# Designed miniproteins, single chains, continued (4), part 74

Each design is a single chain, and the fold is of that chain. pLDDT is the mean over its residues in the fold that is shown.

## One batch from the design tools (miniprotein)

Design m14545
Fold by ESMFold2-Fast:
Structure m14545 (fold): chain A 86 residues (1-86)
Amino acid sequence: SMEREATIVGFRLLAARSEIYVAERMAATSSDPAVLAQAAASLQGALADLDAVEADMKALGILTPAQAADIAALKARAKAVLAALA
């Protein structure tokens, strides 16, 4: 059902958002190379998840301009943290 699919995609977006915020905090508060490497891996995973979420939302016809803008902002945020970790 569309409602079930929309609910699952919504939880996937929330998970990706949470992962980015956790990884950003790890990057901001740690100097441990292992922690920073984990933050980078998490950000890369979250970026892939956001691409999949955006594609699935578009396929379901539920990707609003506001949601697309939110996803783009999250991707930009994750990419900025990754660039700082490189």
Scores: mean pLDDT 90

Design m14546
Fold by ESMFold2-Fast:
Structure m14546 (fold): chain A 95 residues (1-95)
Amino acid sequence: GEELRRELEELIREGEELAERLRKKLEELKKKGKEEEAKEVQEALLDLEIALGLARIALGLERLLGEPQPELLRRSIEILREAIERAKKVLEKVG
């Protein structure tokens, strides 16, 4: 119950910080003319932003319904974790 909501909120925070890092890296790569690396960062950023949006919707829907939505929260956690891991790998690859 409470633990899933807290975990998702912590992942949203981590994901938002990571999205800012990806945006800064994307601008740097574009300025350097590294179009292929910029595209990889942009795709990882898009996936992460979609996952963050879904996570926020899941929390909002749980509040709106006034009832625990553990399956929805678990799915949102899984999707966001995968997007975060992809984003980290892309950042490591591009330096």
Scores: mean pLDDT 88

Design m14547
Fold by ESMFold2-Fast:
Structure m14547 (fold): chain A 92 residues (1-92)
Amino acid sequence: MTIQGVEEVELSEKELKAFEEIEKYVKEKMTEEEQEALAVTAAGLYAAAKRIDEEAARQIEARAEAVLDPEALELFRELLKELEKIYEEIYK
């Protein structure tokens, strides 16, 4: 990352806190429709991230599993399989 002027330890802690706040918000405040939208967004981010950084992809997957309702999680999983298959065919 190019912005090295800030303490990396502080930046990492801020990222973790942001993830915790988002996770809490999703579980407590998001509607079913909002959770479906999050599932679609997370699936797209996962597919893109997996081609560049497998760790980032796993983090996205883990967070989605933690915050999504079963129905939204099933949609997320279906989209992951389809997107992964498409990427494998394109970059074969």
Scores: mean pLDDT 66

Design m14548
Fold by ESMFold2-Fast:
Structure m14548 (fold): chain A 62 residues (1-62)
Amino acid sequence: DEIKRLERELKEVEEEIARLEARLAELRASPNPDQFEIGALEVAIAVLRVVRRKLEKKIAEL
């Protein structure tokens, strides 16, 4: 079932985004934050948000 596969992929992407956002929040709360790691996490989150939007669109079009 295509819809069930896409829903599982969407859930996995959402869980990954949440984990990376939690890590980003921890780094930003640090008194001496690693700006390189912050930048890398921001890029990773942005890429995953694009993947999430594509999955949401595919589910909506089924």
Scores: mean pLDDT 86

Design m14549
Fold by ESMFold2-Fast:
Parts: C-alpha cells; sequence; structure tokens
Structure m14549 (fold): chain A 80 residues (1-80)
C-alpha cells in the first residue's frame, strides 16, 4: 500500500543522510548519525510489526545495514 512505500522512501532517505553526514566532517556529526539511525530502527520495527518478515522488508534492512556499516567505516578512517 501507499503507506508502506512512503515509509520505505523515508528509511532510504535517512540512510542517504547518514552517508552524507559521515562524508561532510562537521561538529556533532556522530550525534546526527546516531539520531537518524534510531529513527530508521523505529521505522523498521514498525514495518516488521505490521507486515512481518516479508522479502521486501528484509531487503530494506540489508540495505540499511550496509549504509550504516559504510558510514561507520568512513568515520573510523577519518579518525585514524
Amino acid sequence: GSDLEQVKKEIQELSREILKAAEEEFPGREEVIKNKKAQIDKLLSLLQSVFGDTPDILELKQEVDKAIEEAEKIIKKKKA
């Protein structure tokens, strides 16, 4: 339904914003990333509670996990 597609787009946008924040090197970026990750986790939990473990939701979770891992690698590399 429309609601599922809208929430999926919101999660995908938050994932892009996390990657952008990791690249931009500004004061407080780790807190911004943490807050966006918490929003994604909340939205994913909501989707799983309503629709269950559908292939689309599992694929979305994998996409999010990859984006977060990439952002963490960027941050760690820039701190080293």
Scores: mean pLDDT 79

Design m14550
Fold by ESMFold2-Fast:
Structure m14550 (fold): chain A 105 residues (1-105)
Amino acid sequence: SKEEIKKLLEELGKLVNEFILAVLRGDLARAAALADKIKALLAKIKSLTDDPKIIKLIDDLDAAIDELMALGQRYDDSDRQLLLRIIGLGLRIIGLIEDIKLLLE
C-alpha cells in the first residue's frame, strides 16, 4: 500500500536523524542498534513495492547506512575530514528518502 509505505518513510526519517546524531556523538552502540532498525524498515518497504526505482533507492539507502556506520567507527580517531564526510553522507541519506517520497506522489 502507498499509504503504508509513506508511514514507514516517516518512521525511517526519524530513525535516520537519530542515527546521524548517534554517529556524530560517537555513540556507536546506539548507532548500531538504530542501523538495525533502519535496515528492518528498508526491508519492509522493499517488500511492499514492485517499483524498480523505489527498490533501487532502498538499496542505495541500505548501502549508505553501512558506509555511514563504517565512517562512524573511524570517527573515534578524531578527524575533521571524517566529520565533513559523515555530514555529507547524512544529507545524501535524507535526500534519498525525499526521492522515494516524490515517487509516491
Scores: mean pLDDT 86

Design m14551
Fold by ESMFold2-Fast:
Structure m14551 (fold): chain A 84 residues (1-84)
Amino acid sequence: MPSEEQRKLEEEFEELAKKLLEEGRVEDAENIGAVMRELLANKDYDGAREVIEKAKDEKTREELVEKGRKLKEELEQRAQELRE
């Protein structure tokens, strides 16, 4: 059951990300994507759904972009440590 919810949330985010990329909002798409990956990795499907809804509003989207930027930087550093 959880894997079906995860796939649906991933598909919804893919559609949102494609629209943001078409609008030239590459940073927004990447940073919100980092937040989505963190929530899905923790199986927080309700949180992931809230992120998708908040990304549709300009004001809450800016907050998600800031969170994603920090998470992306931390995940990149952690990935380097795990490889070394």
Scores: mean pLDDT 76

Design m14552
Fold by ESMFold2-Fast:
Structure m14552 (fold): chain A 67 residues (1-67)
Amino acid sequence: DLDALIADPRLTEREKRALTFVRDHADKDFSAREVGTAVGVSASTVTNAARKAGFEGFEALKEAARA
């Protein structure tokens, strides 16, 4: 459950914002850079948020959010 993963207290507020954006916009196609721009973080922060949530990277996070 992606909601349970983004509630993880190990995530920073910025990482939680990035994961929440991906969850709420799973029906759209976007890059880690575009997510970063939308939530005010770097693309690296978005990728690190995905890894902390237990995904291989940003693409794996997007696939999980679409399911």
Scores: mean pLDDT 77

Design m14553
Fold by ESMFold2-Fast:
Structure m14553 (fold): chain A 65 residues (1-65)
Amino acid sequence: SALEQVQRAAEAAAKRIEQQLKALGLKVDSVEGRVVSESEARITVVVDGVRYESIFTAGELESMA
């Protein structure tokens, strides 16, 4: 389903973001992706205690993975 596809894209994007930030030597506390609709997910990144949050479309998530 579309919801399941967005969930997979969000999880893949979160893993990719975590890998890239760690490769840059950053202290990554967490990266998580949560589906919010059939076309969008929220990515939450916590680096050195600072929280960053944004909503991405399925296409944007797929391009990040």
Scores: mean pLDDT 85

Design m14554
Fold by ESMFold2-Fast:
Parts: C-alpha cells; sequence; structure tokens
Structure m14554 (fold): chain A 81 residues (1-81)
C-alpha cells in the first residue's frame, strides 16, 4: 500500500510535468491521484491533486463527460475528508 502510493505519486508528478500531455489528460491524472490519496487518508495530497485537477480542467479546450464525472468523483471524495 505505502509502496504503491509512493510509486503512483512519482508517476503522477512526472505526468503533470510532461509538456506533451494535454490539459485534459493532466486533469484526469490529477483527479485519479486525488481519489486515491483521499481513499488512503492522505488529506494534504488529496487536496493538492484536486486543486491541480480543477486548474487543468479549466485549461482544457475540450472535455469528455467521463472527465467531468471523474472530477466530480474526486471533489466528492476529498470533501468527505
Amino acid sequence: MKEEYKKKIEEVEKLLNDPRLSPEQKAITAAMAAIVAAQLGEYEKARKFLDLAREYYKQAKTVSPETEALLNLAEAAVSKL
């Protein structure tokens, strides 16, 4: 669990810093990380990733309904912390 969490955080940070990824892809990545961090009780990390997901979502030129649903799930997960 802790090893998987550390590995996922490193992967997320790499993806969020990749200039080749679209804002929507970064929003999806950050939203998923926020959900996982919230499930693990990592309150500070969950909030940081949710804030990043919201920022990238606003920057996205096009957003799928699936991406919007994922962001809503991340917001719900973090709000219960």
Scores: mean pLDDT 77

Design m14555
Fold by ESMFold2-Fast:
Structure m14555 (fold): chain A 118 residues (1-118)
Amino acid sequence: MEKLEEARERLAEAAEELAEEAEDDLGLKGAALALAEAARRGDVEELARAAKALSARLYELGEKYPEVEERLKETAERLDEAADALLENAEDAEKVAEAVERLAEAVEEATEAIREAK
């Protein structure tokens, strides 16, 4: 589906940008790059797993950047919710595309929060 391909590419690009902002944080960079690779492969289970791993890392990152901690936690929750939506709707390409778009939006918000915290 064209919409799903566009959503996956947007997510991959957003995750790659997050990895660049995480330059010295190897855990965050690794999680972001894993999400970008999962988005390019298009496996729903791998996408959900990578999104949940990134969510956990963003939650922990809040301790390092207390001024944006609430935004990072909210973004982590959105990633977890979108990952659950991917698994629940794996057979519905339109709903998978919507969940992938929500993942991309959350990753973009995380990147902005980290840039502001630096």
Scores: mean pLDDT 84

Design m14556
Fold by ESMFold2-Fast:
Structure m14556 (fold): chain A 84 residues (1-84)
Amino acid sequence: AEEAAERARRITYELLKPLGPEEEVERAAEYAGRAARLLVRGDGVGAARELRRMEEAGLKAGASPETVREAAGRVLEAALEARR
């Protein structure tokens, strides 16, 4: 769970950090980590809520909907790897 959360947080941060502002980028990364942790634990409903929060923070950071969708996909990949 923590490995997937760290991975998801890092990927989201790296995708969004060129956009700024730093506070919204860090917020999006935190939500991505929470979503991955919940996915690994089998809480799909909780994960969906955290992914929506990540998307909102990403948009506030100036990310396009396409970039936010890419971040969400990578969060799902990180959670799937941790389930093995």
Scores: mean pLDDT 80

Design m14557
Fold by ESMFold2-Fast:
Structure m14557 (fold): chain A 94 residues (1-94)
Amino acid sequence: MKAKELLEEGKKYFKEGKLEEALEKYKEAIKILEEEYGPIEDMYEKSPEAYELYLEALENLGKVLQAMGKKKEALEYFIKAGVAQLELAVKRVF
């Protein structure tokens, strides 16, 4: 999956302190996942793997933005990831 490769590249850049490059890779991963699987609300039903990659990309994008001093933007991505996880957790599958 292209998004998984981009996420792994972003993690490598983040470890190297290349924050701008990491940010670009995570944003591209999010864009590809949204274009292929639609909005986060529908993503889990279409692909649990895509949903997990999307959450990881949102969290890592938030961490990069926080490292760059963009605290407000970082918080927005952390909230988006947290809300999605909470919504999935309250969805009853019995």
Scores: mean pLDDT 82

Design m14558
Fold by ESMFold2-Fast:
Structure m14558 (fold): chain A 80 residues (1-80)
Amino acid sequence: MNKEIAEEGAREGAAAGTIEGAAKAAREAGEKIGGELAGQIAEGSAMTAGGMARTSGWSEKESAEVAARAGGDAAEGMGE
């Protein structure tokens, strides 16, 4: 269940094509798994990873894909 929610969030975030969209999807997945704090942690992980990719010269779409993976991984980890 928790892994499926995290994977769905990561797919939705990658499809959004923006770091903000990926962070929103990660927050929603994290919140469903571990509540408000888990959602905030997943959102922060997505934004940090996406921001680092953008700083490294990656495209918005590539940065969103990196953000989606990081957010999904963080959300899955918050499944207690």
Scores: mean pLDDT 81

Design m14559
Fold by ESMFold2-Fast:
Structure m14559 (fold): chain A 81 residues (1-81)
Amino acid sequence: MELEKRIDELMARLEKAVEQDNLDEVSRIEREISRLLAEAGEKAKTPEEIQKLGDLAYRVLTHRNRLRRRRGARIEQEKKK
């Protein structure tokens, strides 16, 4: 899906922004991802389209949670060193 590729590109940018602690960029990218998923949801007409969108949204959520955990672990390591 064209949407999946665009989301993947935004997720790569999100990862870089999180690592750089650029909260403004993180917020902008997260809003863009949410907007794209909402627009795709309005256009989803078949069960297959709805399932694909659900899978993509879950993948985005999982990746965001992974990035947040990675950042948290890095901060904790800095405190212990």
Scores: mean pLDDT 74

Design m14560
Fold by ESMFold2-Fast:
Structure m14560 (fold): chain A 90 residues (1-90)
Amino acid sequence: SEQNQNFQQILQQSADRNLELARKSSAKEAQLLLEIAVGVLMIALGVQERFEEDPSALASFKNLVQTILDRFKALAAELGVAPPKVEIIP
């Protein structure tokens, strides 16, 4: 849906800002930021799983969430902090 596409754009912009901020932060600040960002991302996914009736749009949204989670995990590894302990069920 068009709402789904707008939501994806907002999440991409938010993820990019959070990643940039985390790279410029201390390890403790980066850990906190990534934990909060992952929580928000999982809530967004839950909302889409409940309300998105188009399987293709939902699959696209899940793919974006997985891509963002992979970027957060990669940054956590680079910074030596705990990675997000979440997995997306297909």
Scores: mean pLDDT 81

Design m14561
Fold by ESMFold2-Fast:
Structure m14561 (fold): chain A 84 residues (1-84)
Amino acid sequence: DFEKDLRRIIAKLWDTIYNKTTREEIKAGLDEVLRLAKEAIEKYSPEEMEKLFERIKKVTALLADDPHVQKMFEELEKLIEEKK
């Protein structure tokens, strides 16, 4: 169920961005979000993954300049492009 997996990924991302205080906790949370997104990419279409990517961009807008957030975006874009 894409909607269930999407909600789970976004909830983990939101918790990481707004409730974690250390760089190590934020990195670990973002790494887990990336892992969940990789699992979703194996199951769902590139179009569905684009919806997830748009939601991730919105949630991380206040940390857009953070290098860990930038690396996560780069890795997600690469994975989505590989499935096109």
Scores: mean pLDDT 74

Design m14562
Fold by ESMFold2-Fast:
Structure m14562 (fold): chain A 87 residues (1-87)
Amino acid sequence: SPEEELREELERLKSRAKDLSDIASDILLAIELAYQHWLEGREALARTALDTAEALLKKAVEEGKLSPEVAEELQRAIELARRVLAA
């Protein structure tokens, strides 16, 4: 399910948190916050947190501040979270 895929992706990213840049960690935190708000039934806050994560990711990619691998993983996590919120 999208929820299981999201949890697995977040766990993979968190297992490497020490190797993530500050900006990558901020984006991951925003995705985690979105998921937490969704679990608590706060859908509007969850959407706002995902919008923040997406904006941070776009800016970081534009500024060349993320490795392609990390950018792809964060993008996948955001897309999974969007599917979770849409279900």
Scores: mean pLDDT 85

Design m14563
Fold by ESMFold2-Fast:
Structure m14563 (fold): chain A 72 residues (1-72)
Amino acid sequence: AAPPPLTLEQGLKAIERHIDALQAAGVTDKEEILEHVERAIRLLARQYGLTDEQYEELLKKAKEIVEKRKPR
């Protein structure tokens, strides 16, 4: 079957760009970044018709990306 309109990889790349933009704008609070990321994932889920499993996987991976960014 053809791949879905939004792949996990595409979603994660969009989230990484969004996190980079937030940090560039001076958003350094991890909880605030996570709130913005969760909101962005909810919008992607509505726009592309993601299943609950796809939503949860994308959210889990997004949280891992944020956690990987250790404070200095």
Scores: mean pLDDT 74

Design m14564
Fold by ESMFold2-Fast:
Structure m14564 (fold): chain A 70 residues (1-70)
Amino acid sequence: SRVQPGDVVEALEDYATEPEAFRKGERFIVLGEEVEAGGKLWVEAESMATGRVRLVPADKVDWENPVGRV
């Protein structure tokens, strides 16, 4: 999938793996490009709820349908 820096995207489901856990409906600002690690695709993004930057699994967030842009 293609991601655009500045897109605001929403989590499709809970992700409970610490320390980078998040909840369904949590919103993220896309900050960077796609990164491949451990056979999976991740995107660097900032949590709008916490202000914390993290790697987010590409399959857990609706990258194709942003809810907004910054």
Scores: mean pLDDT 77

Design m14565
Fold by ESMFold2-Fast:
Structure m14565 (fold): chain A 91 residues (1-91)
Amino acid sequence: INELILQLEAKMPTLSPELRRLVMEALAEIGVAELVRAVLGESEEGKKKVAEALERAIEAIEEALELETDPEVIELLEKLKKELEKEKEKV
């Protein structure tokens, strides 16, 4: 997942302002999920908050996929979405 994030960050200058905002929203929610795991650990409250943050990240990626036309960016967004769905399933 970190490699996919770095590849998306490298593509940020080529994205439209709307797409950039959606990608930034998704990355921010991934950061929230990581922070919640670090602070609350494997508690039930932590798991719930991680799942909610991952769900918001997935929603932002789905919106970005509706707007994006670059096949390379689409592939990165689809791969990131699949990894986030797997992480949410583990919660």
Scores: mean pLDDT 81

Design m14566
Fold by ESMFold2-Fast:
Structure m14566 (fold): chain A 97 residues (1-97)
Amino acid sequence: AVSYFKAGVKAAESGNYDGAEEAFKKAIELDPSFVDAYSGLAVVHALKGNYAAAKEALRKAAELDPNSAIVRETAIFLKNLTGDESFLEVYETVKKK
């Protein structure tokens, strides 16, 4: 799982968002509780303009670990990137549950 997550991060850094998405999905396939991989997938979906898929991945990450610093940072990053407050709302709604 960690190996695919690292591959996804490198692909995203190089602008290969399709490769990053595939690598994060493989990390999740190996470890369905891998919070960091869901956060990475949310960022990649947003960078591809797929905000609905980005919100779904963020919601899954928040459900798995609502107190994760990476999930919180991802929600803030996505809100700032898109200008859409609902990214923070998704995170805050799950956290209050």
Scores: mean pLDDT 80

Design m14567
Fold by ESMFold2-Fast:
Structure m14567 (fold): chain A 71 residues (1-71)
Amino acid sequence: SLEELKEKIIKILLEEGLSEELAQEIADILVDYVKAGIVPSKEEIIELLKSHGLDEETAEKIAEKILPLLE
């Protein structure tokens, strides 16, 4: 379910040290892509994370953890 997907994404983001507010914002954006029938690429997830203030190395690590949930 999309609710379960959102919870899993939030958990990953929190475990990587993001605030609850930022984790919810990013998870909502990713879930909205999935609702629209869009599967973001790893590169698109990295750019989304970087646009929210994450460094490249952290964004790459998070994207690798999230991507399997969206496939």
Scores: mean pLDDT 86

Design m14568
Fold by ESMFold2-Fast:
Structure m14568 (fold): chain A 90 residues (1-90)
Amino acid sequence: ALTDEEKLLEKKRELLFKELQENQPEGVKVLDLKITPSPKDPSKLVITVKVEIEGHPVVTIEVEVPKEASLLEMLQAIKEAILAEKKRLS
C-alpha cells in the first residue's frame, strides 16, 4: 500500500500529466511522467518526463523542483526543460 505522501505525489503526477497532454508544445508528445523524492537533496523532488519530439527517438528529461513547489511552478519547470531539449535537438 502507498503512504499518504506517496498518494499525494501520485495525484500531483496525474494532474501534471493531464495538463501536459492537453497543452503539449508543437511537435512534442508527452508519454510518461514520474515524480520521486530527490536522492541528492531531501528538500527536492525529481520530475522525470518521457517525451517524443518529432523526428527524434524518445528522450527522458529530469527536472528538480522544491518539495513545496506549486503545480504551476512544476508545469513551468517541465515546459522549460522540454523546450530546452527541443532546441538541443534542432
Scores: mean pLDDT 81

Design m14569
Fold by ESMFold2-Fast:
Structure m14569 (fold): chain A 74 residues (1-74)
Amino acid sequence: MRPVSEEELQALVDKAVGIISAAVTLVALRHELRKAKEAGNEEAYRQAVEDIKKAEDTLDKLSAEANALERRVR
């Protein structure tokens, strides 16, 4: 059933905040990647690529956790 307690709401909010934070980070890193590429700064470009990889891994993990929670409700 779908009765939502304050504890359940807090858990859902924590997951949502994590996903939003990861998505915002990914957008910011794509912007940094573009800036580095336009400036010809290979070091900054490589740093951005590494950070994007980390952000994608974090987003994938959080998305999988959110999908598992959704399946439990259904």
Scores: mean pLDDT 76

Design m14570
Fold by ESMFold2-Fast:
Structure m14570 (fold): chain A 68 residues (1-68)
Amino acid sequence: SEFEKKLKEVIDELKKAHQTLNELGAQADRLEAEDPELGRQVRKEAGAFGHKAREDAVKKIAEILKES
């Protein structure tokens, strides 16, 4: 169904975002060892990315539920 397809797309996007967030976290850890300031900046950007990804997902799920 269209509902299932749209929901799967949101879930797949969240899985991708989670993978990216894990990669950014690992990058921040590596950078903090060599350049603590740059590492902290990457960690802050990772946090902002994760927050936006979650908000976008909630918004998309709400729209899908309204259309069903």
Scores: mean pLDDT 84

Design m14571
Fold by ESMFold2-Fast:
Structure m14571 (fold): chain A 89 residues (1-89)
Amino acid sequence: SAAKKRAVETVLEAARWAEEQGKYEEAEELRKAAEEIEKLPSVSEREAAGMETEFEILKIKERAEKGELSEEEAEKKIKELVEKKRAEL
């Protein structure tokens, strides 16, 4: 399904991004997660959207770790993102 393809592509994109951040162990775990998603009989649009949201959260957390964003700003952005995505479902 289109949702399953998007879910797998999102997790693989997250793995590539983690590797680019030097997080090789996290990237390996994300690739394993993508393989498990591929084995699922189906993935819903909601599940695919949830994986996309998790990747956005991961990028916000990395910006905070690099000092580009304060912990308070990161927490606020994550909360706003989750609330926005929840309203869209």
Scores: mean pLDDT 81

Design m14572
Fold by ESMFold2-Fast:
Structure m14572 (fold): chain A 119 residues (1-119)
Amino acid sequence: SIVDEFLETFRKIFNLKEETLDGVRDVLISLLGEELTNYFFDLLEKYPKAKLKDALKAFAYLYTARWKGPIIVDLSVTEVPKELKEAINRASMEAYVKELNIEEAKEKAREILEKSHNA
């Protein structure tokens, strides 16, 4: 599923020590809070044909709006395609420069996942 693919890729990008996808989900709850994590996974379940790249961008919008700081993924991480790492970095920088609030980030995440699912 897109949820499992997202969690596996997230684990690799951030070099997480968690051995299970449930453990990786718990890290997301610690980063986004339970409400934003549930919102994000509800979107992935609603748009199951969304591309992994767009799921990672949606996460980057939500994270950056919550923490008021950009994500910078180390491009030296070889287990993840450069395109996916660049997509996170660009989406996070967009959210940071535009100073997106939580509600704006939620809408941006919804739009990107809906468009991705329908592509």
Scores: mean pLDDT 85

Design m14573
Fold by ESMFold2-Fast:
Structure m14573 (fold): chain A 73 residues (1-73)
Amino acid sequence: GDSNLLADSLVAGARHALETDKDPSVAEGVVALTLGIAKWLQSKGALSKGAGDKAISELEKLVKEARAQAAAA
């Protein structure tokens, strides 16, 4: 049952970093790193295909948001 909790925690952590970090470039880096971690965890079977695909999709959206915020700063 851990895949959904792990996936939700990765997305929540990335969103929290984007909302709370004072440096938009640092927030972008944290979100991008979290996306890389989610992809790696799915490749190792720590995230199920369904939970991993959902988390990766949400993290890719957060990376776009983070890049837009960094470019505006």
Scores: mean pLDDT 82

Design m14574
Fold by ESMFold2-Fast:
Structure m14574 (fold): chain A 64 residues (1-64)
Amino acid sequence: MEEQIEELSTQAVFAQVAGDLEQMEQHLEKLRQTLLEGGVSEEEAQRYVELLREQALEVARSRR
């Protein structure tokens, strides 16, 4: 995975765990833009962002 994509994904998860939904959405939007700039289609970029959003929410739910 590209270093930038990995960093943004990690930041989105940490923001969600902290309960900062606005910051999570900001990181997910930056990730979507990075994917589009990297040549990923809009549909694939959106799918990836949705999967990460679900993953971040699941991580938050599993934490204390």
Scores: mean pLDDT 70

Design m14575
Fold by ESMFold2-Fast:
Structure m14575 (fold): chain A 97 residues (1-97)
Amino acid sequence: MSLAEYIASLPSEEERKKKLEELFKKLEKIAEEEKEKYKEFEELNKIIEEIMKKIKELLEKVANGEMTPEEAIAEWKAFMEEHQAEAEKIVAEAEKK
């Protein structure tokens, strides 16, 4: 079962919003830890900042009713897939010093 399917299975919209907020807060904390870990890699740090900005944007849209929790998760997955590939390339190039 995907994360989106799991959240959609929750019995109320309020519970779905709460679960999304908990997950995005956890992701934001991970992004902050990765930013500190890779702070000397300017390009990777820029990607982490874009990730943090996207988390805030999606949370605001869900809170304002502009986006459903399921739509926010789908957009987050697409965003992460794109930026994870870029981050992996930067790390691989750094390892080939």
Scores: mean pLDDT 71

Design m14576
Fold by ESMFold2-Fast:
Structure m14576 (fold): chain A 66 residues (1-66)
Amino acid sequence: MPQRVNDGTQLRPGDVVELVVDYLGKKKGTRGVVTHVGDRWSVTVRFEDGTVATVHPQLLRVVGRR
């Protein structure tokens, strides 16, 4: 089931995530893959448009695992 993220410890590299709100010029529902978990508040995601950004985990929900 898709699960809302509260902090970065809930995420792992390879998790497929999506934005729960419009953020960084991307629309709600834009998908990406977690590439790095820096800490509780900072996760690096490679989005489907090819951009890489560090975002707050609370802006993400898990939609799958690789």
Scores: mean pLDDT 73

Design m14577
Fold by ESMFold2-Fast:
Structure m14577 (fold): chain A 88 residues (1-88)
Amino acid sequence: ATKTATLEFETKSGRRVEVTITVNADGSVEVEVRADPADTRPLTQEEMGEVMVKAARFAKETFGVDGVEVMNAIHRAVAALNAALRAA
């Protein structure tokens, strides 16, 4: 069965971030990262690192999933958010 959960938090820089993790029935992991739509500035390296660490911990604690595939999904999601912010 597909399972999903969302983590909301504020970065040390004051940015509001939402991480949604979906674990599909086949065990594949999808990650989506969203920021406050009013905050269009690109992510800093510190913010990207903080989001990745918190997302990885959340995935492990909530679903028991970790490893290279989970980290790759998190990295792609953070990169996609940063690309969208740079395009705004």
Scores: mean pLDDT 82

Design m14578
Fold by ESMFold2-Fast:
Structure m14578 (fold): chain A 107 residues (1-107)
Amino acid sequence: GPRPPLSPEERKRLEFERDILYGVAELALAVARVTGTVTKELIENLYKIMLEIAEINGRLTGDEKAVEERKKKIEELYQKALEMVDNGEDPEKVIELMEEAIKIARE
């Protein structure tokens, strides 16, 4: 059956959790930019965070189709970021790609 509607307390908790995940992702990218270091582990952790944000937004909006489309775009950017690291591309270019993925997760 359909999921029961979110309580006001559940909604507030999910919005707070989403805001924390945004802050963690932005801080991680800021550290990567300052250090000039982008690892596959960082990319994997950031995309896990972005998938969690997409799932929270799906629960808040009830738009499961939009969530699946966003997850697909995030996964495509994740695979591209991993290939860029394997090819020894400029860390700044990888960071820019991950910033684009965060923007998609937030929309």
Scores: mean pLDDT 84

